# Designed miniproteins, single chains, part 87

Each design is a single chain, and the fold is of that chain. pLDDT is the mean over its residues in the fold that is shown.

## One batch from the design tools (miniprotein)

Design m3022
Fold by ESMFold2-Fast:
Structure m3022 (fold): chain A 96 residues (1-96)
Amino acid sequence: MQELIDQAQKLYKEGRYAEALELLGQVMIQQGVPERLAQLLVEYHLALLAGEAPAEALKQEIIDLLSKYLGVERADVEEGLARLEAAAAARRAAAE
């Protein structure tokens, strides 16, 4: 586990964000997060880092799986993702 985290940090520092997030996905799976949910969260964050809108199908699958995993309402997950997207957009705007 620590070796994967150290490797992910090194890749992130080198600007290799996609590879870093894939390793972080493996760490999340090892912590007992469902594999599919971990993979979807990695893909979602990659889209946000690229300045792209995440695919609607991706968002809906995250909402379904994460709401079941946390035992919360789908609307609460949707609101959380909307806030994350707004924060990512604000960071990009501030960097310009």
Scores: mean pLDDT 72

Design m3023
Fold by ESMFold2-Fast:
Parts: sequence; C-alpha cells; structure tokens
Structure m3023 (fold): chain A 94 residues (1-94)
Amino acid sequence: SVLEELRAALARLTALATRSTGPLQAAAVQNAIGFQEIAELLEQGDLEGAIKAAERLLENNRRLIEEHADDPELVALLEESRRTVERVLEQLRA
C-alpha cells in the first residue's frame, strides 16, 4: 500500500539521519518530515493535501540535487526519495 511504502521510506530516512552528519543528515531529516506529512494527510483522508505535499517534496529534492550535484551520497539519497515520491503520486492519481 501507499502508506506502507511511505512508512518504509520514513524508517530508512530516520535510520540514515541517526548515522549521518551535515547536509546528508539535513536532507534525510527533511525527507523524513515530508514523508510523515504525506502519510498523515492520507490517514486524514486529505488526498488533495497529500498530493500537494508530495509535489512540494519532489520540487525541493530536485532543487537540492541541482545544488549538490558533486555530492554522490546526497544525490543518491535525494534520487531514491524522488523515485519513492513519484511512485506514490502515480498511485494517488490512479
């Protein structure tokens, strides 16, 4: 389910945040907060709000990838989160 995928992503990002520092930790925390917001909106039945939150997270991650293109670990985290959000959006719009 979409909620199971969001919760799995949140768990992975929370674990990464506890074992990282600097920009990588900041990105992991920010993405964890974003996935939690999307999950909470879906649990409230706010499908439109969840879609808007997911779109904001995608745009923020796209910008961070462009700003940090020379940081392969950070880019890998942001690209993984972007793919997860894109799959979530596809399911929510179906």
Scores: mean pLDDT 87

Design m3024
Fold by ESMFold2-Fast:
Structure m3024 (fold): chain A 70 residues (1-70)
Amino acid sequence: MSREQIEELQRRAREAAAPLPEDVRARVEAVGEPGDSLEQLVRRFLERAVEAAREAGDEAAARHAQRVLE
């Protein structure tokens, strides 16, 4: 993906995670490790965001994150 597409995905991932409880959002944001590619970080973050949103009962946020992954 282009850098602009990755930045857009990161922005959408942050927006999808924003309505989640603080502890859940912190776990989603902590998914990345030093050395991961930006694309891998975005994908892991989105996968965690889908799980976290479902755990929180926010189906709209989960669907949005899932659509971005597809």
Scores: mean pLDDT 62

Design m3025
Fold by ESMFold2-Fast:
Structure m3025 (fold): chain A 71 residues (1-71)
Amino acid sequence: DALAVASRTGAEVYREASRVLPPEEARRIGQHAANTTYDLLQQGMSPDEARQQALEEGRRRMEEILRRRRE
């Protein structure tokens, strides 16, 4: 189930983000990761590849937000 894989990936990213970002921003990043995973799965990407790309994108977004907060 693509939705289940996407939701689980989003929860993983949310858990990582919640350690360094406020809950609202962490939830937003997690939701974005879930959406990214779902889109990649719809494009025919394997679950492992979709999860890996969504995790990388989530980490990139966390870095961008942390950089802005350092300003």
Scores: mean pLDDT 83

Design m3026
Fold by ESMFold2-Fast:
Structure m3026 (fold): chain A 76 residues (1-76)
Amino acid sequence: LSDKQKIDIHIAMLLMAAAVAKIAARNAGDEAAVAEIERLTREAVEEIEKTKDPKEAERIAREAIRRIDAIVERAE
């Protein structure tokens, strides 16, 4: 895999995690959590798009996913 392909994979993984999290938040009726997940995902994608380093992309994506998971846990 090229560095660009590795970065694209990390973006895809982040978007999948965010989609699942938004479904969970919507099912809980937590509209604020949905909005927070959408904002956090957008910001993380923008940061990943600024990097040319797959390891940095992975770090940003993993941190964003951890924060998204914490939002869903609070929405319980």
Scores: mean pLDDT 85

Design m3027
Fold by ESMFold2-Fast:
Structure m3027 (fold): chain A 91 residues (1-91)
Amino acid sequence: SEVDKIFSEIDALYLRIIELEKKAFQAIKAGDIKEAQRLADEIARLTRRMSELTNKYLSLETDERSKMRALLKLMSMSSSEFVVRQGVKKA
């Protein structure tokens, strides 16, 4: 269904953001500040896309538990850009 396709894309974005955050902290540890900044910008772009898809999902999904799962995934990613940028400032 369209709802299932949207959730699959939300889940894919969630996993991509987690991987980018790991790479960003590795770049910070290596002193590659330019790469860490590039990764922070990419995290911001994907988080914005995840927010757009989550809003669409919430408008189509009727199951409250499924809605909560999508919101929790988005909320857990909402600080990823900020955390990476703070790491850059401390490096």
Scores: mean pLDDT 87

Design m3028
Fold by ESMFold2-Fast:
Structure m3028 (fold): chain A 74 residues (1-74)
Amino acid sequence: TVELTPASIAGLEIAEKLDEESIKTLVRSLEKELGLPETEVSSREELMEKLKELLLKFGKRVHEELGVPLEKVE
């Protein structure tokens, strides 16, 4: 049992290498998927913090709804 899904970990590692606009796009996409209101964030540091929060919420939602982790099926 893993506390974070492999997809969430991989997403965070990729995000560390992205610019602010790319991270902002990911944050907005996750907010739409989760049905959350759009949050205007301007700095990379704030966007990374928001992304981590959204990835955790998204993982919990998928686990509760589908009963499976967010990872590639073998």
Scores: mean pLDDT 63

Design m3029
Fold by ESMFold2-Fast:
Structure m3029 (fold): chain A 100 residues (1-100)
Amino acid sequence: SLKEEEEKKLADWREKVTNALKAFSKYFEDRSPENIEKYKEFLELMETVRPLVRKVREEEGIDDFLEALARVYPELTPEQQAKFDKLAEEGKKLIEEEKS
C-alpha cells in the first residue's frame, strides 16, 4: 500500500541521514587533508540544505534535527541526494567496521 511504501521510504531516509552523519564524524576525528576537504564539502551541502530543514521544523513542529533532515531528503535536488548517498555509503562502511 502507499502508506507502507511511504513509511518504508521515511525509514530509508532516516538510515541514510544517520549514516551520512557517521561519515561526517569520522572526517572530524581523522583530520587528514582528504578528510578536511570532505568535511568542507559536507558543510557546504548542509548550508544549502539548512533552509529546507528550518522550514520543515517550523511548519511541522519537529525539534529533532535528524527527523527534519530525513523528511527534507525527498525535496533535495538530485545533486544534493547524490552527495548524501555518497556520505551514507561511507558511513555504512564505518558502522560495519565497528561491528567487526
Scores: mean pLDDT 79

Design m3030
Fold by ESMFold2-Fast:
Structure m3030 (fold): chain A 98 residues (1-98)
Amino acid sequence: LEELKKKIKEAIEEIAELLKVPKEKLEELIKKIEEVLSKYPELAEPLLKILEAQLEALKLVAEAGNSEDPAVQEEARKLVEPLEPLVEAVAERIAELL
């Protein structure tokens, strides 16, 4: 469980960095998730798999954003923008379980 919590924290930190989430908001999100996982440890593995899938997708979009083609960079930007409110909505839903 502690290993899963560490991996979850690392995945959230990487996602937050890619989405430019403020450090203070990131720390609050991590705290809320740790509280949920302490109450419902069985959610750790499903949550990690979801976060790993999201992180992989975001890394691929970020890699495309480094393309020399301006059209590819613009499409990558459009894919990242709508994900910020989704990350916040997931954190809010998790907080409701507390």
Scores: mean pLDDT 68

Design m3031
Fold by ESMFold2-Fast:
Structure m3031 (fold): chain A 79 residues (1-79)
Amino acid sequence: SMADDMLASNTQQANDLLSDVKSKISSGTLSDKDLAIYQFQLTVLKGSVYLAEKLGADKAQVAANQAILDELENLLKSA
């Protein structure tokens, strides 16, 4: 469905963001400015997933995306 296609795109964006955050942490280059930008991007992705779920996206795919966002939130909180 269109909602599932949107969710798949959002999942790719979430994985890309997770990769970027992990890379910055691993290289010791994560700045306070990076942290603020990543927190803003996480908020946008959370809103997008919520919308996809309300538009009828597959529940298992929504749960998988939420798990990625939870990992992102925990990494940023611990930074």
Scores: mean pLDDT 88

Design m3032
Fold by ESMFold2-Fast:
Structure m3032 (fold): chain A 94 residues (1-94)
Amino acid sequence: PAVSEEEAREVARAAVEAAIETARALAAGDRTKENLLALIAQQILTGMSEAELFAMAAGDREAIRKAAKNVLLLNGFDEEEAERLAEEIAEELA
């Protein structure tokens, strides 16, 4: 991996938290250009669809886990390591 496990976990958690907050703002009607651009960026970073980002905002643990795993995989972690760390992040955020 290009980063340490601790660094990747922090980045994945921050990405998931940012995605949740953006989706919550949009769901509440805060449809600014900035929030819409942030949603697109978060879809690219997490590999999640718009519907999955809204599921994360609603507290869907599996959607949160999937997003965290995708970010970890982007950082060069293997499937087994990414799954383990993603479960830890989902437990903390759900």
Scores: mean pLDDT 83

Design m3033
Fold by ESMFold2-Fast:
Structure m3033 (fold): chain A 90 residues (1-90)
Amino acid sequence: SVIEKLEKVIEELRELIEKLKELLKKATDPELKKKIEEFLLEVEEELGLTLIQLGIMKITGEPNEEFLKRAEEILKEFKEKLEELEKELE
């Protein structure tokens, strides 16, 4: 279902946040730290939005397939950006 897929997106966003927090602890370069901090904020904002939309769908009983598609596309982009940041850290 749309709701179950969105719940999986939420769990993967939470995992990204934890990985970014660990990268931030390991980073010594101030420019890289700033990139990680800015990206962490973006992921946290997207998690907040996704949680609000999940709540709306559960209350109304109306799935939002367009929001799910957007959330899945953003999650994919976030995963790619995380891999790039991990490579910069050695």
Scores: mean pLDDT 87

Design m3034
Fold by ESMFold2-Fast:
Structure m3034 (fold): chain A 75 residues (1-75)
Amino acid sequence: LTPSDAALVTAYAVRAVGDLLEGRKDEAARDFINAGKIAYESGDKELAKYYFKKAIEVGTGDVREEAEKLLKEIE
């Protein structure tokens, strides 16, 4: 991860935690998906898997399906 990519991953992860505290599970899942995408594009496959799994855990419906598809794509 470049320093700027690491900052973006952290920003989305922090936003996701904030959304979870407010009960906004699908918004949190979207934030985790964004964190995972940046991690993957930056070459950190394990960090991307971690965040996609978090998105699957907290998301519902189409957001959860997107996270599952992304996780399968990087396997």
Scores: mean pLDDT 85

Design m3035
Fold by ESMFold2-Fast:
Structure m3035 (fold): chain A 87 residues (1-87)
Amino acid sequence: MLSERQQALSEKHVNVEDKVDEEVKELVLEQLRGARELIRQALANGEIDEATAERLLKVLEEAEKLIEEGKVIEAAKLFEKEMEKAA
């Protein structure tokens, strides 16, 4: 599920050029924002438990910290991996 999204991100790993990194950074920041909304919505709808919501929010905080440190690719990978597990 969620098709080729990981394939595209995986391809960007091979190319560590500045132009690609800038786009990846913007994309990851937007993804984190969307993920927070999804988690809150799922919790409000009863789709996930409080424990699951807390775990996912912790992952988002770790991803955000990685972005602050300039490890954008690692942050993107962490987020994608956890979101795939939740699906």
Scores: mean pLDDT 68

Design m3036
Fold by ESMFold2-Fast:
Structure m3036 (fold): chain A 71 residues (1-71)
Amino acid sequence: MLSRLENAAAMLLSQSAPTAEAVRAAIEAAVRSLGGEVLSLEVREEGDKLVATATVRVDGQEHVLTAAVPR
């Protein structure tokens, strides 16, 4: 098993934050599928988690969505 290489790759991906881009794209796609719009979107790294906070408007109402994704 290549656990060391896999762990190093995962750490590199976390360090370059490609998962933040994926999370951002996923949130935008989900909001669009609901017929809403994204008013603001922040993605931050918080310990072993990637936390995305989005303010969205769906059906004329504003909602704050928080998604925590483990790294």
Scores: mean pLDDT 65

Design m3037
Fold by ESMFold2-Fast:
Structure m3037 (fold): chain A 81 residues (1-81)
Amino acid sequence: SVSELLKKIREEAEKAGVSELDILIIEQGFLEIARLKAQGASKEQLDEAVELLREQLELNHPNKPELVEKITKIVEELVKS
């Protein structure tokens, strides 16, 4: 479920020492992709949205590549569900 994946994102970000504000920003990016999926966006559009989110995570958290990878995998699970 979306709620289950969102919880996993928060847990991974908290473990990595991400600020509450940055966690909220990450959660909003995930929820936007969830909204696009719920509204019938194509696989190609969803994959593009995931790639854009991954790039933003890399730019904002350059010293946390493991966090970026973990969150990206959770978002990919949303797209596949």
Scores: mean pLDDT 88

Design m3038
Fold by ESMFold2-Fast:
Structure m3038 (fold): chain A 65 residues (1-65)
Amino acid sequence: EDVLRALAEIAAGIAKIDGDTKVAEAFSEFARNPSRENLEKAIEVAKEEGNDTYARIAERLLEML
């Protein structure tokens, strides 16, 4: 959905500003190719990077799919 893509692009932009390039790339990948798998990947990357906020954002987006 277009709204989910826009929200993911915003999250990617914020993560990039925060210096978390791995989280930014994961959200950008979902925005390019919206899928459950890409959101699950974003959750995994955010948790591995220790960024609970981005993990929660990805989990909320996944619930909206």
Scores: mean pLDDT 82

Design m3039
Fold by ESMFold2-Fast:
Structure m3039 (fold): chain A 80 residues (1-80)
Amino acid sequence: MKPSKEEAKKALETALSQIDELSKEELLRVLRKARELALELGLEDIAERIQELIERIDELSLEEAQREAKELFEEMLKAV
C-alpha cells in the first residue's frame, strides 16, 4: 500500500527532527525506510542517492552522515 503524501510528509518531518539524536545504526535503519518510501512515491533519483549514502555511511563521520541524511530528507519532503 502506497502511503498518502500527508503520511509521507509526517514521517519525513519526524525523521528530520530526530536525525541529530541518532547513532549510525539507527540512522541506517531510518535511511533504509526512507529509501523504500522514496521508491513507493516514485522518487527514483532520491532513492538512489539514499542508497549511495547507505553504502558510504561507514566511511563518514556521524556528523557527516547526519548532515547528508538531512539534505536528502529535506529534498524528499519538497518533492512530496
Scores: mean pLDDT 83

Design m3040
Fold by ESMFold2-Fast:
Structure m3040 (fold): chain A 75 residues (1-75)
Amino acid sequence: AVPSFGELLLRLLQAIGELDEETALAIVDEIRRHGSPAEIARAIAFLEREIALLEAAGKHEQAALARRVLDRLRA
């Protein structure tokens, strides 16, 4: 069974918070493979917002991982 889009975004947020790059990149690959264009656009907007929030909180390592995740999603 394919996870729901919302479930994938929640897992992605958790992986970024935990600095689990392997899991975060695997989730992004799943979104790219199974996501609609609209879902991919929503994931991009979600990550852009999350990066801003992490930077504001001083979570520089998490923000850097979120940027790498965003770059992979856009590729």
Scores: mean pLDDT 85

Design m3041
Fold by ESMFold2-Fast:
Structure m3041 (fold): chain A 80 residues (1-80)
Amino acid sequence: MKELYAYITSDYDEAKKLAEEKRKQGYEVSLIELDNTSKKDAEEIIRKIAKIRNAEIVGIEFGNVDDSKQYIVLSFKDKK
């Protein structure tokens, strides 16, 4: 089973920077862009992806969030 760390922000530069840092730390990183998506809908999408990927959600963190646009940074790590 994989471990999943998720981060939701409306700031693209913040999301991109976090994705690059997580990749440097050895995580498998996906960046997802969602238009017109609320914070709660973004959380639901994260939970759905975790279920599909058979991953345990270790944490969901929030940056600067509004209801216009969300960027989700998904950082996966294998339990080895």
Scores: mean pLDDT 81

Design m3042
Fold by ESMFold2-Fast:
Structure m3042 (fold): chain A 57 residues (1-57)
Amino acid sequence: GPEKAAAGVAAAIALAATLSGHGAGSVLQNDYREALEAGAEEAAARARAALKQLGIG
């Protein structure tokens, strides 16, 4: 649901801040899609912003 998707996005953003590897980007992309499907628009927007910051389109 939206709350779980929002928590996933927050965790993925924290992971991306501490890791320089590909794994953080992949998790963040998956959490972005789950947030969109769950209707968690604010969480999806945060995930999109984080992906843009990482250079992932």
Scores: mean pLDDT 71

Design m3043
Fold by ESMFold2-Fast:
Structure m3043 (fold): chain A 109 residues (1-109)
Amino acid sequence: NAMKEKEKKLLERRIDRIESEVIRQAHLVGKALGLSQEDLDRIIETIRKKAEELKKKGMSPEEAEKVLRDTFITELAKLLGLSPEEIERLKSLPFDEALQRIVELAKRR
């Protein structure tokens, strides 16, 4: 059914745009934190692999956005040595506020 394939392609393009925005934020935050190119590349590859998995599963763009944002927050927070409890608190915040909080926590070290 050509109409179902077209709808599927539109949903996949929405997830691609979300992936691109999360990767853009990863570059900005990585630069602000002074992350090594190796660590940044690892985080970006994790985000890309997760986005491909979500597209294959036919996940909604709204749910995929939350999963990709949480994946980025989790990988970044682990790299900074944050506890699982702190990571869960960050994931409960709006994405922009979570990223600002991570940058502030890194600067206080």
Scores: mean pLDDT 85

Design m3044
Fold by ESMFold2-Fast:
Structure m3044 (fold): chain A 120 residues (1-120)
Amino acid sequence: MSSLEKKKKEQEEINRRIGEALRVIGDAVDKILEIRKKEKAGEISKEEADLLIEAISHLANALALAILEGSREELIEELRKALETLDPSYVRRARELAREEGLERTARYLDEALAAIEKL
């Protein structure tokens, strides 16, 4: 390939990952707004709402980073399940996979998410 064709392919892949990561963040914002509505309605406590928002924010950041870094599909799938369910078993598995890949920042977000979930 010419150097221009190679750069175009690299940019296309980067743009695809950015688009997926931004969608993850957008979906997380929608979930956070729903949680705040439940708090204002008195359906959940402020403390519970804050912990749920903290967990969702850290999991969404972990998933977005994993996507941007082109991480293994197994890690991305476990992160998606963790974000959907807030089940600590999926968070722990994702953390193990992130550490195996050397994704220290992703693993840190998962540690913070797990700490929030364990306080629920």
Scores: mean pLDDT 89

Design m3045
Fold by ESMFold2-Fast:
Structure m3045 (fold): chain A 80 residues (1-80)
Amino acid sequence: MEEKLKKLKEELLETFREFLKSLGHSEEEIEDALEKLKKLIEEGHIDYIILIFKELYKEGINPELVKKIIELLEEIKKLL
């Protein structure tokens, strides 16, 4: 269980990094956004994060990466 959660969190952070790079964000902006994402998950706001990415998906913003992020967030939520 713990090992699976760790792998899902690592894949989430990598996929989110790729998403932010695809939007033209700098390395500094990416690292700040990754820290904010980690804090929101640690504080129990995963449902709010899922809602944000579902809205981005509806707007057609890099739908393949956003869909993967949503799937990873939902899998992480099942293990919390």
Scores: mean pLDDT 84

Design m3046
Fold by ESMFold2-Fast:
Structure m3046 (fold): chain A 97 residues (1-97)
Amino acid sequence: MSEEELKRKIAILSVAAGVLAAALDYLTPEERKQAAEGVRDLLNEIAEILEKLGKTEQAKRVRELADKFYENALAGDTEGAIEAVREAMRVADEAIK
């Protein structure tokens, strides 16, 4: 896979994570848990791609933010969860410039 294809995948995964995180307050508790797991998985996939690009520190930060997102989402802290996703997207975007 080319570096440009990996960068495009990060952009697509970032949009998907942001949309799902924004929907958390509109979901049932069961749907919220499934969405939280999905977003965590998307952020961890972004981190794996960043590692393949040699962005090890940024990958580590995105994984830490994925865990923070999941904890906040399950605790009902939607604002904290959304902020964690936004920071993860910012870290990923800066890494692929």
Scores: mean pLDDT 86

Design m3047
Fold by ESMFold2-Fast:
Structure m3047 (fold): chain A 88 residues (1-88)
Amino acid sequence: MKKKEELEKKIEQAAKTMEDLGYPQEEVDQFVRTARRVVEMALKSKDPSVPLELIEKSLEALINEKDTSKAASLLTAAALIVIGDELD
């Protein structure tokens, strides 16, 4: 629960960073929905440590570096790991 709350707070900060960078509200909302879904899947995975670390680094890349490409790549990597774990 505590880790989910910490990531949720970072998702809110990342969303605000996207708004400040001029992203449309639809894109911000889509990012928030995607990030929340990947977090929920990661928490259910066999080894949540790796995908949760990638999610956190993705959010930090957006918040601290304002690097949307790096954030997208890290979030995609986390999503692929949790999808693979769920299929096995």
Scores: mean pLDDT 81

Design m3048
Fold by ESMFold2-Fast:
Structure m3048 (fold): chain A 79 residues (1-79)
Amino acid sequence: MTEEERRERRRAVKAAIASYVAKHGTVTLDELYEEVKKRLGDRFPVTKEDVEEAIAELVAAGRLRVDPETGEISLAPQP
């Protein structure tokens, strides 16, 4: 797998996660993993690490937050 393919995969996973969270509000990592596999799994093998890395990037960008106790993922509050 090339670095470019990895970046495109990451963008697709991030887009799927952001869309799903925006529609459903508060979600779990397991829900996101299943949804991403359902939407993108026929295009490329989706791993839990792919989803976790995408969530970390969205959190760093101020788009999502993760509850460290429950693992629940939600949209970051706008100021």
Scores: mean pLDDT 78

Design m3049
Fold by ESMFold2-Fast:
Structure m3049 (fold): chain A 105 residues (1-105)
Amino acid sequence: PPSEEELEREVTASLFLMSSSVYRIAAENAEKADHEKSAALEQQISDTLARQAQQSSGWMRDVLQQDSDLERQAAEAFRKGDSERAKELYLQAAELYEQAAERLL
């Protein structure tokens, strides 16, 4: 029978792939986003992810910290009106979670 550890890895991988999909949708919509509201939201997400990374361990901490860094950069891009840069950063976040999911499987 599959182990509890195997099932936990499959669930985590599925959640990471869902995060990747959300970031790809965000990238498609970056140009149409409210830049001021998006900048404020991405900064709050960055701060929250950084705090969660500090409370996490191992490679999960590294994934959360990298996502926090990308979200902070996306907030800065939106503040500058650079929707193309924000799109690039969202695609990098999507790739981060795709690679994290592949590592678990």
Scores: mean pLDDT 87

Design m3050
Fold by ESMFold2-Fast:
Structure m3050 (fold): chain A 111 residues (1-111)
Amino acid sequence: KEKEKKVVEEIIEKAYEAGRELKAIRDQTTDPEAKKVIDEIIAKLDALIAKIHIAYEFDTINKDRLLKEIDELLKWLDKVREENKDNPLVQKAVEIAKKFLEYAKKLIEEM
């Protein structure tokens, strides 16, 4: 479906932007524990984008399932933020990831 293609392409483009920002924060992070948390954020976002891309390629996109997975990631990011209150780089990484996920959620809702 043409509408799904445009949504998926926009999500992938925004994921690339968010990933670039997250990698920059990761490279600035000298604390091994904070770096591990940022790496986990990057890995979870990469996994979601891979799922979306594969689902689109095989015509298996389930809007409700994707929205649920995004909501679960947003809840996890809120927990990460609370557990890392004293780490400004982790806080910034969470904000970047949340902004991307909220934008992706909005695009998927419009499908």
Scores: mean pLDDT 87

Design m3051
Fold by ESMFold2-Fast:
Structure m3051 (fold): chain A 87 residues (1-87)
Amino acid sequence: AAELHVEAAKIYEKLGNLYEAAVSYKNAGNVYRKLGNYDEAEEAYQKALKILDKLPDTPEVREERKEIYKELTDVGVEFLKEAVEKV
């Protein structure tokens, strides 16, 4: 599932469809996060943010950035929770 979102994002980037590329990387990050693959989730979210930074600052772009920052915060919290529970 996550791999398909990454491949879709790469295709959208190659076509210059940057908004859809960013959304696809966000979706890949969401799947990685649900699987507990926090490093891959962070990488996918960071790629989405980097692409959104190239786009005009529209309400849609701002909302996507806001959602990704929320998900990145959740990934950080989940990582810390797992680290604490193993101590």
Scores: mean pLDDT 77

Design m3052
Fold by ESMFold2-Fast:
Structure m3052 (fold): chain A 67 residues (1-67)
Amino acid sequence: SSERELTIVEFRLTSLIVEAQFLLRRGDVAAAQAQADEGAAILRANPDLPQSLRDQLAEVQAQIAAA
């Protein structure tokens, strides 16, 4: 992937993670799960994404599982 394309994908995944965290704080667990599922699909399609984003999504998924 080019740097420009990777940046767009990183931005989209970051937005999904932030939205999932926001929904969890509101108690909207099902909506948070939907955002996390979209994020997981993006990670599977884009193996070159930074480890920090993988770690952030994994943390959100763990929080959802504990809710």
Scores: mean pLDDT 85

Design m3053
Fold by ESMFold2-Fast:
Structure m3053 (fold): chain A 76 residues (1-76)
Amino acid sequence: SLADDLVEAGDELEKRGLYSLASWLYRQAGLIAYQQGDYERAIEYYERSIEASRKAKDGKKQLEDNEKLLELVREF
């Protein structure tokens, strides 16, 4: 539901060439799926986030950002 809505919005932004915003939405959808225990969906959405980030730039920053998000989640 919410994760699916975020993915749909990300797909629309990707069609408009707004890859960095699409990457961010896919990452949020992946985090939601991960927190709900849907690891297969979380992996799928993180992969889409990384691919969108590569189209916008080299993609290395996306992996670093994801590591920081995981560290923040672990502290709560």
Scores: mean pLDDT 76

Design m3054
Fold by ESMFold2-Fast:
Structure m3054 (fold): chain A 124 residues (1-124)
Amino acid sequence: SAEEQARKARAQQYAAEIAELIAQGASDETIKKAALKAFTDLLGMDDESELLGLLRRSVEHPEMPLEELLAELARRRSSLTADDISLQEFVDAAEVLAGKLPPWLQELIQPLLDVLRAYLASQA
């Protein structure tokens, strides 16, 4: 759809922006905030707390399908903030969540995950 094509273009822009921040030597905190903004937009979340709640539930319930995680999130809203998660924890949780997403959303966020994972590997 036109919306899917527009979202794909935004995903490419976010991946380039994160790669540029990394190239400029930005802090993990700055990279994390850029990643949270990107994933919140691309996954259609209302806010970063909703995204963080979905990420936490995905890790806590690895066998639970996306539909059940979203139902639980709707029933009990997240109070999580960016300060409650490190960049490493965010990327690890986002990879778990990616495995639960429809293929088109997996393809959408994969370039961002690749850039972030490569950065973390370079820091180890």
Scores: mean pLDDT 86

